# Designs tried in a protein design run: designed miniproteins, single chains. Part 24

Each design is a single chain, and the fold is of that chain. pLDDT is the mean over its residues in the fold that is shown.

## One batch from the design tools (miniprotein)

Design m808
Fold by ESMFold2-Fast:
Parts: structure tokens; sequence; C-alpha cells
Structure m808 (fold): chain A 87 residues (1-87)
């Protein structure tokens, strides 16, 4: 189980992943590396991760460790769903 410090680090990591998805998706599209549809799906994933982070922040400290674990699992699920749509 994560300490309080580890929980904060996990939240920061998720925020950074969301920021990268939101920022780099447009750059990749402008560079012609990915399609507009791919960029929109990546940005949607980034927005969903950001929302999950906000929900974790609202949870009482005693429940934050479990909330972080559940958020990570939900991110993995959403990433898999995105990959399946791009096949």
Amino acid sequence: SYSVSSVESAIEAMEKVAELLLTESDKAYEAGIISKEEAELLKKLGEEIRKLVEEVKKVPEEEKEKAVEEAIKEVEKKAKEMEEKLK
C-alpha cells in the first residue's frame, strides 16, 4: 500500500500523463503523424484522466490510496478501449 507521499506522487504522475496526452496529441496531428480521429481520442483520454484525478482529490485521506488504485485501473481500461477503437 502507498504512503501519503506515494499517493501524492501517483496523482502528480496521472496529471502529467493527462497534460502530455492533451498537448502532444495536437502536435502529432499537426506533424502528420496521427489522424484527426486519433488526436481526438487521445485528447478525450487526457480529459478523462484529468476528471479521475479531480475525483481522487475530493476523497478523504483515509480512502485516497484505494481511490488512486481504482483510478489507475480505470485509466488502463480507458486506454485499452481507445486502442481497440483504433484497430
Scores: mean pLDDT 81

Design m809
Fold by ESMFold2-Fast:
Structure m809 (fold): chain A 76 residues (1-76)
Amino acid sequence: SEADRVLSLGVAARDESAVEELKRALEHPDPEVRAAAARALGLIRDRFPSAREPLERALEHPSPEVREAAREALAL
């Protein structure tokens, strides 16, 4: 699925370019894809500093599924 593909981007991330693709996925029309993007950003935040800011911003996202995924990823 697209959500599985997006989560795999986080797992397979080799550099900061994956962060930009995940930031775009946060605005996907499918809430499952948006949530997967937030989880993927959480998985890579310690390896790629550029992932931290969009993950923190996701806590304020208008979509409740994105906010919940970001909260879980940050262990809040």
Scores: mean pLDDT 80

Design m810
Fold by ESMFold2-Fast:
Structure m810 (fold): chain A 75 residues (1-75)
Amino acid sequence: MKQLLQEVVQAADPAVARAQFLLNHTPEELTTLIKGVGQKKAQRIFEIVHSAPNTQQAWENLVSEFPKLVEKLNK
């Protein structure tokens, strides 16, 4: 987990890379991979990233609703 998240943070387009990471995981997996994210929050994250028209908008919507999640993903 920490290696993948560190590389995502260091990427040229970290927002797109983070949104892609979230798109590749189920709500149940997100509760395991991200500390402090319970089932309800994981479900909401999943809905936001899958309902957005593109990865940039998905990330912007996540930052708007869960600013504390951004801190956790940045470690």
Scores: mean pLDDT 68

Design m811
Fold by ESMFold2-Fast:
Structure m811 (fold): chain A 72 residues (1-72)
Amino acid sequence: MDALSRFLGLALRAAGRTPEVLTLLSNLQQAFANGDVEAVRTYGEKLLSLVTDPDVRRELERLLRELVREIE
């Protein structure tokens, strides 16, 4: 499974299936597809802020760094 799929799945499970989370995930996917590094960071950081589990947040932060490296 690629880093994007792992990030999206973990974020959804950790932050919950809310309209806000679903919108942020959709925006992150679009930003990644467009190669928009700053948008990926922005939406990724917003998703991280909604995650309460520190271990999951750390893994998501690692995956977000991987996503940024893949598109820059």
Scores: mean pLDDT 84

Design m812
Fold by ESMFold2-Fast:
Structure m812 (fold): chain A 95 residues (1-95)
Amino acid sequence: KALEAERLLREGLRTALRGAEEGSEELIREGAELAKKAAEIARELSNEGLERLGEEGVRAAEEALELLPKDRERAVAVTQEAVRRWEELLALRAA
């Protein structure tokens, strides 16, 4: 169901952001898994927009994991941008 995929993506993106802010690789990985599950559900529903957002969320979390030991500020920025894109699209859909 689309609502379940949206919930998982929201939780995943916010969890990855919290992980980047706290320096927790485990939280970023957890966020990536939630975003991946959201993309899989969206794919089963043929919801291309939500699938793409889930895939972007996974990529943002993976990039944050790579950046965390080198540039924490960039890791946070990458995850913040993913959250911002999700919140922006959710607001447009609600209108």
Scores: mean pLDDT 81

Design m813
Fold by ESMFold2-Fast:
Structure m813 (fold): chain A 81 residues (1-81)
Amino acid sequence: ELLSKIEKEEKEKRDKEIAERLMNARTQYAALQSEGREKEAQAFLDEVMAQIDHEEKTRESVEKAKEEERNAVLEKIQRML
């Protein structure tokens, strides 16, 4: 109950942060293109996209680590029984 509410709020916050980062990246990309710096514009956009993708994968990894820790505690309890 409490966890699902926290998860929803965190997802909404992340979606807003991603949208803001993409809006800022689009502005910077357009500025670099207008200066004729096409390679830098593309590299900048690729970097922003890679950072977002990395952050998503890192969150999945953290959730997996929490599951493994919970399983280790459960095994300890079973061994005491």
Scores: mean pLDDT 76

Design m814
Fold by ESMFold2-Fast:
Structure m814 (fold): chain A 60 residues (1-60)
Amino acid sequence: MVEESRRVAAEALVALGVPEEEARRIANSSDMLGAANRALGTRAALAVLDRVREAQLARE
């Protein structure tokens, strides 16, 4: 039940230049961080994780 985090992760990936379809696929993965790391590398995966955390704390 982490629907908001998946949405924010997909938006973060799109902002990093990932196509919307691929971003949504990664965000819906059971291992979102691992999927992002495989597709874009560690730095991008950490950026997505940080944005998801920020959104959860802010509840925006």
Scores: mean pLDDT 70

Design m815
Fold by ESMFold2-Fast:
Structure m815 (fold): chain A 114 residues (1-114)
Amino acid sequence: AVVEELERLIEELLERAESGTPGVAAAVAGLLESLYRAAKRIYEEGPEVRDKAVEMAREGAAKALADGAKAASWTPAQGGYYVSLGRRYGAGLLEIGRRDEEVARVALELLRSL
């Protein structure tokens, strides 16, 4: 259930990245990268790093959204690159979430709060 909800939201974000501007693709890629890095850190280092990993993910996601909004001059080729990058980070996040449901829950809560 938790992993399935996370997968659904990731798929929705990737659809927005694919159908949107290059800036949207970059924002989605950066958001998913931030979530992936936080999930990986919690998975590898344990629950003691959760609060710091979540804080860093929130900061990274906010920066990615702000930077994406400024990317009006970016080319379609750059957009395609970021869609591919987002798919890679999304897949990595889901792989970790399937191994650790608690990490999937943290990622889902963070994604819903953004």
Scores: mean pLDDT 82

Design m816
Fold by ESMFold2-Fast:
Structure m816 (fold): chain A 67 residues (1-67)
Amino acid sequence: SEVVEKVAEVLERGGVEPERARALARGLYDMKYGYGMPVTPQMVRVALQPYDVKDKDKVAEEVAKLL
């Protein structure tokens, strides 16, 4: 999915390693489009807590907007 790839690219630029970025992007995509759960910037921020991400708030907002 092009959306999953774009989300992964945003996460990689924020400092998440490529394999983890793709897995996280796929998980967030499946939450919204597979399970019908709202993916908010707050939920993305929580998912990013274990990662050392530059500008977590901005990354979370950009990821949520792409989904």
Scores: mean pLDDT 83

Design m817
Fold by ESMFold2-Fast:
Structure m817 (fold): chain A 94 residues (1-94)
Amino acid sequence: MVEEVMKLIEQAAEALKNKDYKTAAELLDKAAELISKLSEEEIEEIVKWIIEQAKEGNVDVATSGLLALEKAGVKIPEETYQEIMELIKKALEE
């Protein structure tokens, strides 16, 4: 299921990049529904993957991942959220 969530987030990011907001919203809603069924450990795995995507400069994927977690009601620790946002900002400055 974690891999399916990651794929949905990647597809949502691609849809957003193409300005297909309807498809992006539907994909993010599906990702959020699956995230709500995950264990705390599986959610932590997704958060680590989002950090990795941000470090690699995949801003659209990292942002879509944060949106999916927010839609699912996941409370990301403030320190982790700040780390991801700083990585996104650094990627956008390049």
Scores: mean pLDDT 83

Design m818
Fold by ESMFold2-Fast:
Structure m818 (fold): chain A 83 residues (1-83)
Amino acid sequence: MEKSKETVKKLLEEQKKLAEYFRDAADYLAGVNPEKGKKGLERVKELFPEEVEAMSDDEKLRWFKEKAEQYEKGAKNLEKIYK
């Protein structure tokens, strides 16, 4: 029922949202933009509670940055297909 373009569009939007949440969470731990960062961190904890609970704040910061870049690259690849 959904066309290929619609599927790619939904995946693109999800990847962009995940990238933003991880970047915001990293910013929060780095002491940058605390209001927006707090919401990002809360979302990441909801999605990955087990992984986050065992990590130190420094480990979380590095992992959040890596995941943000990973999802951003994924979104860029999907955007190329969609457009």
Scores: mean pLDDT 78

Design m819
Fold by ESMFold2-Fast:
Structure m819 (fold): chain A 55 residues (1-55)
Amino acid sequence: EELRRRYALAKAQLDSGFAPPTEEQIEKHLENITDEELARLERMIAGGRAGAQAL
């Protein structure tokens, strides 16, 4: 759930340019994000962190 929110926020920011995104824009992206996209993002985060040295 947190990952989905962060991803939606990032997409909304890119879409709005330099302006801060509105809650409506974030919600729109949040609903449009698929489970496949979330799984892909999770794998990227895990792959980048799991193989690397701890924080």
Scores: mean pLDDT 66

Design m820
Fold by ESMFold2-Fast:
Structure m820 (fold): chain A 100 residues (1-100)
Amino acid sequence: MDKEAIEELKRLLKEKFNLSDEQTDILLESIKATIPSAEEIAEKLREVAESEENEKGRELALRLAELQLKLAKAVEEGADPEEIVKLIEEYLELLREMGE
């Protein structure tokens, strides 16, 4: 991920979650750390969705699994930084919807 994309990610995280610089760096590091395990994480989220009796909860878990896989594949394939930023923005939007 180039410097411009990282700066844009930090801006989005600060704006949507009111995070400090330190908190933003920790979150980005956590996202990067989950990428190698994205398929396992997505599998766990699908298991949660399959056992979830609430339709909304099931839908959100499946969408989260899809975004985790898309983000991991985009990073692995060296996708355009703008596409990675968009995927993270969708991820943050989903977290906002889940946290409301």
Scores: mean pLDDT 69

Design m821
Fold by ESMFold2-Fast:
Structure m821 (fold): chain A 75 residues (1-75)
Amino acid sequence: DDEIIERSKQAVATADGKLIDEMLERADEAEKKGDYDTAISLYSGVAGVYFALSRYDKVFELSKRIGEIQKQQDK
């Protein structure tokens, strides 16, 4: 639904990326603790926000990071 995407885009723009930064920091902490499920969930959430903002460069980077965490989780 276009309205949901537009509202998410507006909320992130208004927050000046602070929420994204906080989520990324929590994801990094979860990854360092070996809590890969939490890290993947948080990175996926941030990737969804960047996708809504048409920041596909950031979506690609986060998708790569999630892939590396998935490989570690399988070990």
Scores: mean pLDDT 73

Design m822
Fold by ESMFold2-Fast:
Structure m822 (fold): chain A 80 residues (1-80)
Amino acid sequence: MKAVIEAISEETVEFTRRLFERYVAEGYSEEVAKALALAEGADYAREKLEQAGVASEDELKALREESERNRRLAEELLEE
């Protein structure tokens, strides 16, 4: 189980990094790009962990809350 969680974590980091680079290339600021990438990265991790059956409901909830926090941060930064 831990090995699967570590593999998903590594895959999520790479997904989030590529997404950050894409948002920066699209003209978003680094702060906005980071927040958007972290929000989608949390959603990606949640889906992968749920599909693998290796995460508790509390862990999946934490990832949802992380996604929501970063999405709100991106919205706040875009208002500036």
Scores: mean pLDDT 82

Design m823
Fold by ESMFold2-Fast:
Structure m823 (fold): chain A 94 residues (1-94)
Amino acid sequence: FKKELYEFLGKQLEEFEKIYEKTVEETEDPSHLRALEVLKKAYEAFKKKEYEEALELVAAAQLIGARGLPPDTDLEEVVEEARRLLEENIRKAE
C-alpha cells in the first residue's frame, strides 16, 4: 500500500513542479498561494526521500486550499491534523 501511494505521490509532485511557476503567476487567492508553497515543500521532501513528510505536506496543502485557511495559519498545526486524518484513513483501509 505505502509503496504504491508514494509512487503515485511522486508522479503528482513531478507534474506539479512542471507547472508551479505558471500556477503561482495565475493564482490570486492568498490561501491557494499558501497551499502551492506547501506543495513545493512537499516536492523538496520527496526528492530527499522523506516520503512520509512529503505525504503529510501534500495533505496539509490540500486542507489549506480546500478550507480557505488564512495564509498565516500555523503550518505545524495543519500538518498535525493532516497526519491524524492520514492515520485514520490508513487504519480504515487495513
Scores: mean pLDDT 72

Design m824
Fold by ESMFold2-Fast:
Structure m824 (fold): chain A 82 residues (1-82)
Amino acid sequence: SEAVELYLQAAEIYEKLGNYEEAALAYEQAGKIYEKQGNYDEALNAYDKAIKLREKALGPGHPDTLDSAAKVLAIAVKIVTK
């Protein structure tokens, strides 16, 4: 998907600029696209990156950080139960 590549490129640029919140949002959008495609490994990797960047920007207890963590858990369950 061209859209997922654009989100990953945007995330890398934001991360290099130190704009961790925007980078995390871009990784989350990429993760959502991968999840819709059934690419759970790629979705898991994107959501994990978003969690780490949100912890740097917003802290581990922020709702956006917790939402990303919940998505990682849900996808991990899908991978393990297959």
Scores: mean pLDDT 78

Design m825
Fold by ESMFold2-Fast:
Structure m825 (fold): chain A 85 residues (1-85)
Amino acid sequence: LDELVDEVIGLANELADKAPPHLQPEAVMLLIEAAITKNISDPVERAEGIARVAEKLAEMAEKSGLPDIAQRARDVAERARELAK
């Protein structure tokens, strides 16, 4: 689970770095949301939080023309959803 937290934060950082200027504010907000998942003490709630942020990252990455980041974010979301079961 901690590995998925680091992975979602890494993806959010990469998106914030590569997103077009007009999407940068939204990418930074997602980076903040990703970082906040570290503060969720309950493992199931943390996994649900990671999945939610990763899904938003995938959508933003698609809008930004970054399909590799979008696919990696979807993979993180699916792995987090499995841990939330």
Scores: mean pLDDT 79

Design m826
Fold by ESMFold2-Fast:
Structure m826 (fold): chain A 108 residues (1-108)
Amino acid sequence: MSPFEEFIELLKEIAEVTKNEEAKERLLELVEQLEEADREMRVGLAALAAGLVGEIMEEEKMPKELIEEIGRESVAMVRAAQARDWEALEETLRRLNEVLKKALELLK
């Protein structure tokens, strides 16, 4: 599975377990947009999705360290895309996916 495919699956799983119905709806809308988007557009949508997961984590009173990690990897991902460093982008997405897996475990 590519890091991007794993990212989409993790967003879908977070949407299914979150108690925040508004965030669930917004995550599923972002997933639909991400599946149809070109590579450059995917970065902006992925950053928005990561930010929304951070908001879910904050509302569920999850560890601040995880929220900060989501924010850092999201920023790194956007910077890599701005530099057109697609290898760095893939690496930041892999790290973001590891943080999202931790978030998902805490939400279950």
Scores: mean pLDDT 81

Design m827
Fold by ESMFold2-Fast:
Structure m827 (fold): chain A 82 residues (1-82)
Amino acid sequence: IREIFEKYKPEFEELREAARAGPEALRATLERLGVPAELREELLAALERRLAHADDVTVVVAEEIRMIGLFIDFVLARKKAE
C-alpha cells in the first residue's frame, strides 16, 4: 500500500486536503474528478462518521482506513481509464 500511496501521492493529498477542508470541499473535489455519485456519498458518509465520533479513536482510525481504501480504489480505476 505504501508503494501505491507514493506513486499516487498527489491525488491522495488533493483528496485529503479536500476532506480536511470539510464535507463541502470534499464533495466539490469528488464531483470535479468525476467520482460516481454512489462513491461520493460513501466517502462523505465516512468523513461524517469520523467527525461524529472524533472522540472515539477506534472509529476515527477505522473510517480513516476505509476512506484511504476507497481513495486507492478510485485512483487506480481512474488511472486505468486514462
Scores: mean pLDDT 70

Design m828
Fold by ESMFold2-Fast:
Structure m828 (fold): chain A 93 residues (1-93)
Amino acid sequence: SLDEELLRVAREAARAVAEGIKAVQAGDDEAAQRYGERAERLFEEMKKLIKEGASEEAVREAARIIAEAYGKVGGLSEEQVEETAEILAEELK
């Protein structure tokens, strides 16, 4: 389903985001750029799936998966993760 595909792409995007944040923290500008470009490509694929008809529920879950990656590696609080998920869900429309 489109929902299952969206969540699959979201998990890949979350991994790219996590590796990108780690690269930034390590001062590896080249790795940070590569993972950032990968995350951007995956975000565009997610937007395409949303335009094709993925459900609002799947969009919110996809945003939450990505926001949790920011929380785990970026040191965000639970409240900041929730706020990030809401922002991402809106940006993916």
Scores: mean pLDDT 88

Design m829
Fold by ESMFold2-Fast:
Structure m829 (fold): chain A 80 residues (1-80)
Amino acid sequence: SRLEELKEKLIEAVKNKDWQEVSLLLREIIQLLKEQGKSKEEIIKELEEVYKEVLPHASEEDQKILEEMIEQAKEEILDE
């Protein structure tokens, strides 16, 4: 699926420490879920699932960066 492809790209961006690409891919995932008619609650749940799937591919230091980026994305969704 398109979501699975974006998750795979996100894992590679995290492995490469390409945080600009991580930010862009998170926005693409959010936009995809919005286009699918997902609620704010459903989008947040999906971001939490994405975080859990990507987390094992990041170093301990990078896991903290990833967590901060995911939390920022969730806050931006809630503030809409």
Scores: mean pLDDT 86

Design m830
Fold by ESMFold2-Fast:
Structure m830 (fold): chain A 74 residues (1-74)
Amino acid sequence: SVERVFATAERVAAAALEALAAGDFELARRQLESLRSLISYLRQEEDMSDPRVKEILERMEALLREVEAALAAA
């Protein structure tokens, strides 16, 4: 379900931020790539006209922006 995809995105984003806090840029970058892949998957596989799917996509993109901002500041 789209909710399970979001739950996975939250875990991946948290792992990326933890990796950055530890100074592990390689792990943080891999987690960021995983998050981008999840967003791409959602865009390709799910009905983007569904408000539920769109809401989850927007929340996942917010997580992506958070990780990108943290990486840029590091």
Scores: mean pLDDT 84

Design m831
Fold by ESMFold2-Fast:
Structure m831 (fold): chain A 54 residues (1-54)
Amino acid sequence: AVEEAIQLAREMVAAGKSLDEVIREAVTHAANAGMDAAQIRAVVEEARALWREA
C-alpha cells in the first residue's frame, strides 16, 4: 500500500540513507505492490518531502 511505501521511506531517512536510495526503494516497493504511475508519483513526492525535513 502507499502507506507502507511511505513508512519505508521514513525509516530509511531516519537511518541516514541518501535521497537516491530512499526514492529507489520506495518506488520499488510501490511498483511491486501493483501501484499505478499516479500512486508511485505520490510516493516519490512524499519521500522527497520526508528527506528534506530530515
Scores: mean pLDDT 79

Design m832
Fold by ESMFold2-Fast:
Structure m832 (fold): chain A 68 residues (1-68)
Amino acid sequence: MENLIKEIQEGTRALLALLERGVIDKIEKVGNEIVIYLKDHSPEVKELAEKAEKFLKITTNGKIIFKP
């Protein structure tokens, strides 16, 4: 339980950080999935995207994903 709460908090913060950095290139709907494309491929942005994707998989049943 405690670890899940931390993952949700970290994922939410990571998603907000990606939005604040302006590294989102575009958002597309592909079938039943929403795909968020990133402009920046730095290790820092990849870590944020991985944390955000874990949170989004929990809340959207994997319908929202990130791609470079």
Scores: mean pLDDT 76

Design m833
Fold by ESMFold2-Fast:
Structure m833 (fold): chain A 70 residues (1-70)
Amino acid sequence: MVEEAKEAAEKGDLEKVKEIAEKNPKNAEVNAIYAVAMKKAGKPEEALEWAKKLEEGSEARKVVQVIGNA
């Protein structure tokens, strides 16, 4: 899953990265890959909106917020 998300992000397949993150909301590594990919695409606000749907206090949410606000 993490490897699949990383490959999709490197190819610029944002839809695939988003799909993997949505299926793995508790996986901090997958969500970090998603946040970085969205930021590189000029959509950090979209990553921050996704963070609001993640569990408050989770490592996944924290990582997405840090990357999206950087």
Scores: mean pLDDT 81

Design m834
Fold by ESMFold2-Fast:
Structure m834 (fold): chain A 80 residues (1-80)
Amino acid sequence: MRLRLVVGPNPEPVVEKIYELGGTITAVDGVPINNPSKEEAIEALRQSQTRIVTIDVPESGVAALAALPEVVHLEVLGPV
């Protein structure tokens, strides 16, 4: 599943959960990012103006991400 998330001011728990679920971050603030490490993804989100990320994650992981308090908004963009 491809998702758009709006993340709160602490991105670390969200990035940790994405990686735990076998997901990847594909864009930050609409700017594509290729195969970031967990640390690179956290730093990109800390530097983010909007804290909007596009991610690819297994469908089974969507509910777990939606349950995180640091996920302010979650939008399903479609299958990958």
Scores: mean pLDDT 82

Design m835
Fold by ESMFold2-Fast:
Structure m835 (fold): chain A 78 residues (1-78)
Amino acid sequence: SELIEEAERLLEVLETSKDPAERTEAALRIGELAKKIKDKEFLQELLERLRRLAAREKDPAVRIAIGQAIAAIEEQLA
């Protein structure tokens, strides 16, 4: 899936970028992509990974953006 490949690329940015602005944009874009992804197994894995990243994230803006992505995924899984 092209959407899943894009989400994985954005996760890599969120996990590895030293720029909080790039991580914020990646998290927000993951949230938007999640609304279009139908693979519930992937959405569950994405949710777990984002929760772990949120717990480790020190930048407040990035934490808020990850929280928004988590909320979008939880809505898709409901």
Scores: mean pLDDT 89

Design m836
Fold by ESMFold2-Fast:
Structure m836 (fold): chain A 94 residues (1-94)
Amino acid sequence: SLPVTDIVTGKVYSLVSERTHDPRYESVGSHALYTAVMISPDTKIERRENVTVYTLDVDDGRTRYEIVEEREGDLVHYRLYRNGELVAEFVMRY
């Protein structure tokens, strides 16, 4: 994968792996969702030791997006959920 700048963190990362479980969120859609959740002022953040959960309610509360961020050394694993269903996941190396 080509190195890209994470517009959320400003850090350069390499995409190590990507899996889309819901075809409506193919690569562009999953990255757009990631960006929208991470930059929204309405996003709730819950931090634990190596896991951070980002929650954003949209569409008048009818849809909940969650991003589970898990850190393992220089790797960050993101799991993207829509209404509790896993829609996409990707692993980034910083």
Scores: mean pLDDT 75

Design m837
Fold by ESMFold2-Fast:
Structure m837 (fold): chain A 76 residues (1-76)
Amino acid sequence: AELSREQRLLAQMLLGVALLAASILSPEEFQRRLAETVEKNASLLPQEVLDWFQEISKLPKEEAIEELVRRDEELS
């Protein structure tokens, strides 16, 4: 389903934070932290956004970064 304007802005903010984390953290730490963040904050995020982060957390860091960029571009 299409996100509301507010949900889109929240998703964009979270994608930006995830991209920043990816540039700072090791590949293994990034994957672990992303998965933990999704699990612990599931109630705060729309299901569509949760699905994106769950899929991304299963990818190698380089592929995860590409997917984060793609999702951010789709929301822009």
Scores: mean pLDDT 74

Design m838
Fold by ESMFold2-Fast:
Structure m838 (fold): chain A 96 residues (1-96)
Amino acid sequence: ARVRATVTFTEPVPYEDGQRAAEEAARAVEAAFPEVRVLRAEADPFDGRTVTVDVEAPTRELAEEAARFAAEQIRRELERLLGRKVEIEELELEEL
């Protein structure tokens, strides 16, 4: 099963910080979920608010769990990088 998580933040995030957070979240997902592969982890270079993560897992339930975990890891890493509170406005999960 493949799931895309689209994470939208309440406030703008610099592209470099968003991309770094996405890459760190991908590593954290693969460390926490041995059966899950991260296929994509990218910050949007245009809107400054969105990070997308695509995951592949043996089941849809595991893919959705890993995608939600990735969203929270991105949020926490952005708080660390930016030195401020970061909140998710919207998390969209789409089956691929």
Scores: mean pLDDT 86

Design m839
Fold by ESMFold2-Fast:
Formats: structure tokens, C-alpha cells, sequence
Structure m839 (fold): chain A 78 residues (1-78)
């Protein structure tokens, strides 16, 4: 569990770096890896983390990459 949380933090850092660089391929790859890690978590943690990503997207309404991340997480966990 803690290992998966640490991996999510590392993937989030890579996502931020790819977004800042405008590297769409790296963004998509990192999003796929984030979704895979989320699916390995218990359902209660999946919901809590998905809510966190939705809140982050709401804080960054002008950032289409963050919006795509939240949408991908919701779709994958549906």
C-alpha cells in the first residue's frame, strides 16, 4: 500500500515534468501508469485518490492536461 502511494507521487512528478515540457506522449504514458497503480489499490483508497485528483482538476480549470488526468481516472475506475 505505502509503496503504491510512493509510486503515485513519483508518477505525479513525472506527469508535472511532461506537462511543463508539452510532451503529450510522456503525459499519456504517465497517465496510463497512474491508472494501473490506482487499480491495484483497495476500492476505498481508489475513491479517495480519485476525489483528490478531481479536486486538483477543479483547482486548475485552465489546465487541459490536469482535466484529462481526472477524466482518465474516473473512466478507468468506473
Amino acid sequence: MEENVQRLLELWQRFDEARAAGDEAAVDKTLDEIVEVLKQLPPELQRAIAEGFRALAAAHPDDPTVQRMAARVEEALA
Scores: mean pLDDT 76

Design m840
Fold by ESMFold2-Fast:
Structure m840 (fold): chain A 87 residues (1-87)
Amino acid sequence: SMEELIEKLEELLEKARAAKTAEEAVKYLREALDLIKEFYKDDEKVQKGVDNLEKELDKAAATLSEEELIALSVQYLAMLVQEAKEM
């Protein structure tokens, strides 16, 4: 359900906020993206959007500092939670 999706996304957001490394924060963001892909598995536009975001995240991970990656991962997770609540 949408409520279960939001709950899982909020759990991942709290884990990302508590993360001590960029690797952990990015892991939680990727888990959130996987949950969105599974929830919207019949929505081709959502699938493509997530794939594109994952590619941008790979690029960011190659170029940003650890502190910047943690901040970015938390920001994107917070945005995903808000978007899910507004759908």
Scores: mean pLDDT 85

Design m841
Fold by ESMFold2-Fast:
Structure m841 (fold): chain A 74 residues (1-74)
Amino acid sequence: SSQEASRYTAEQLRKIGDFFDGEAIKIASKRAKEAADTISSKGLSNEEVGKLIKEKVKKGVEEIKRAEEEKKRR
């Protein structure tokens, strides 16, 4: 059933999530939401959407690295 498939997918995603620091997941989620908001508000072309996603991914990765470095210092 679709409910069983969804539950299985959620369980696999939870296992993947357990590999990451909670702050890293929060940063990734925030950047994804910012990209979605920009796409929906500005009516971007497919090419512009691709560029925006690449930029947000780059910023998210940089923020996660900084959060990990700060965590090592504290």
Scores: mean pLDDT 64

Design m842
Fold by ESMFold2-Fast:
Structure m842 (fold): chain A 69 residues (1-69)
Amino acid sequence: MLTKEQEQSALEALEKDPGSGNIAAALADALKHGASKEFAEKLVELGEKYAKSGTAQELIKKLKEKYGL
């Protein structure tokens, strides 16, 4: 499971560089390691706003299904 410090650091990094690859990596880490529902919601919002790749869209869908978003 991701720590609060890891989740906060990921959000800060994404705010500075909201590239689709960085968002997709954060989405994949949340799915693989587990995340808080609050972090999952914020990643979905960032992904829908900035990440337009097919990979990111698939990860967003999986994260929404896993966390009931």
Scores: mean pLDDT 79

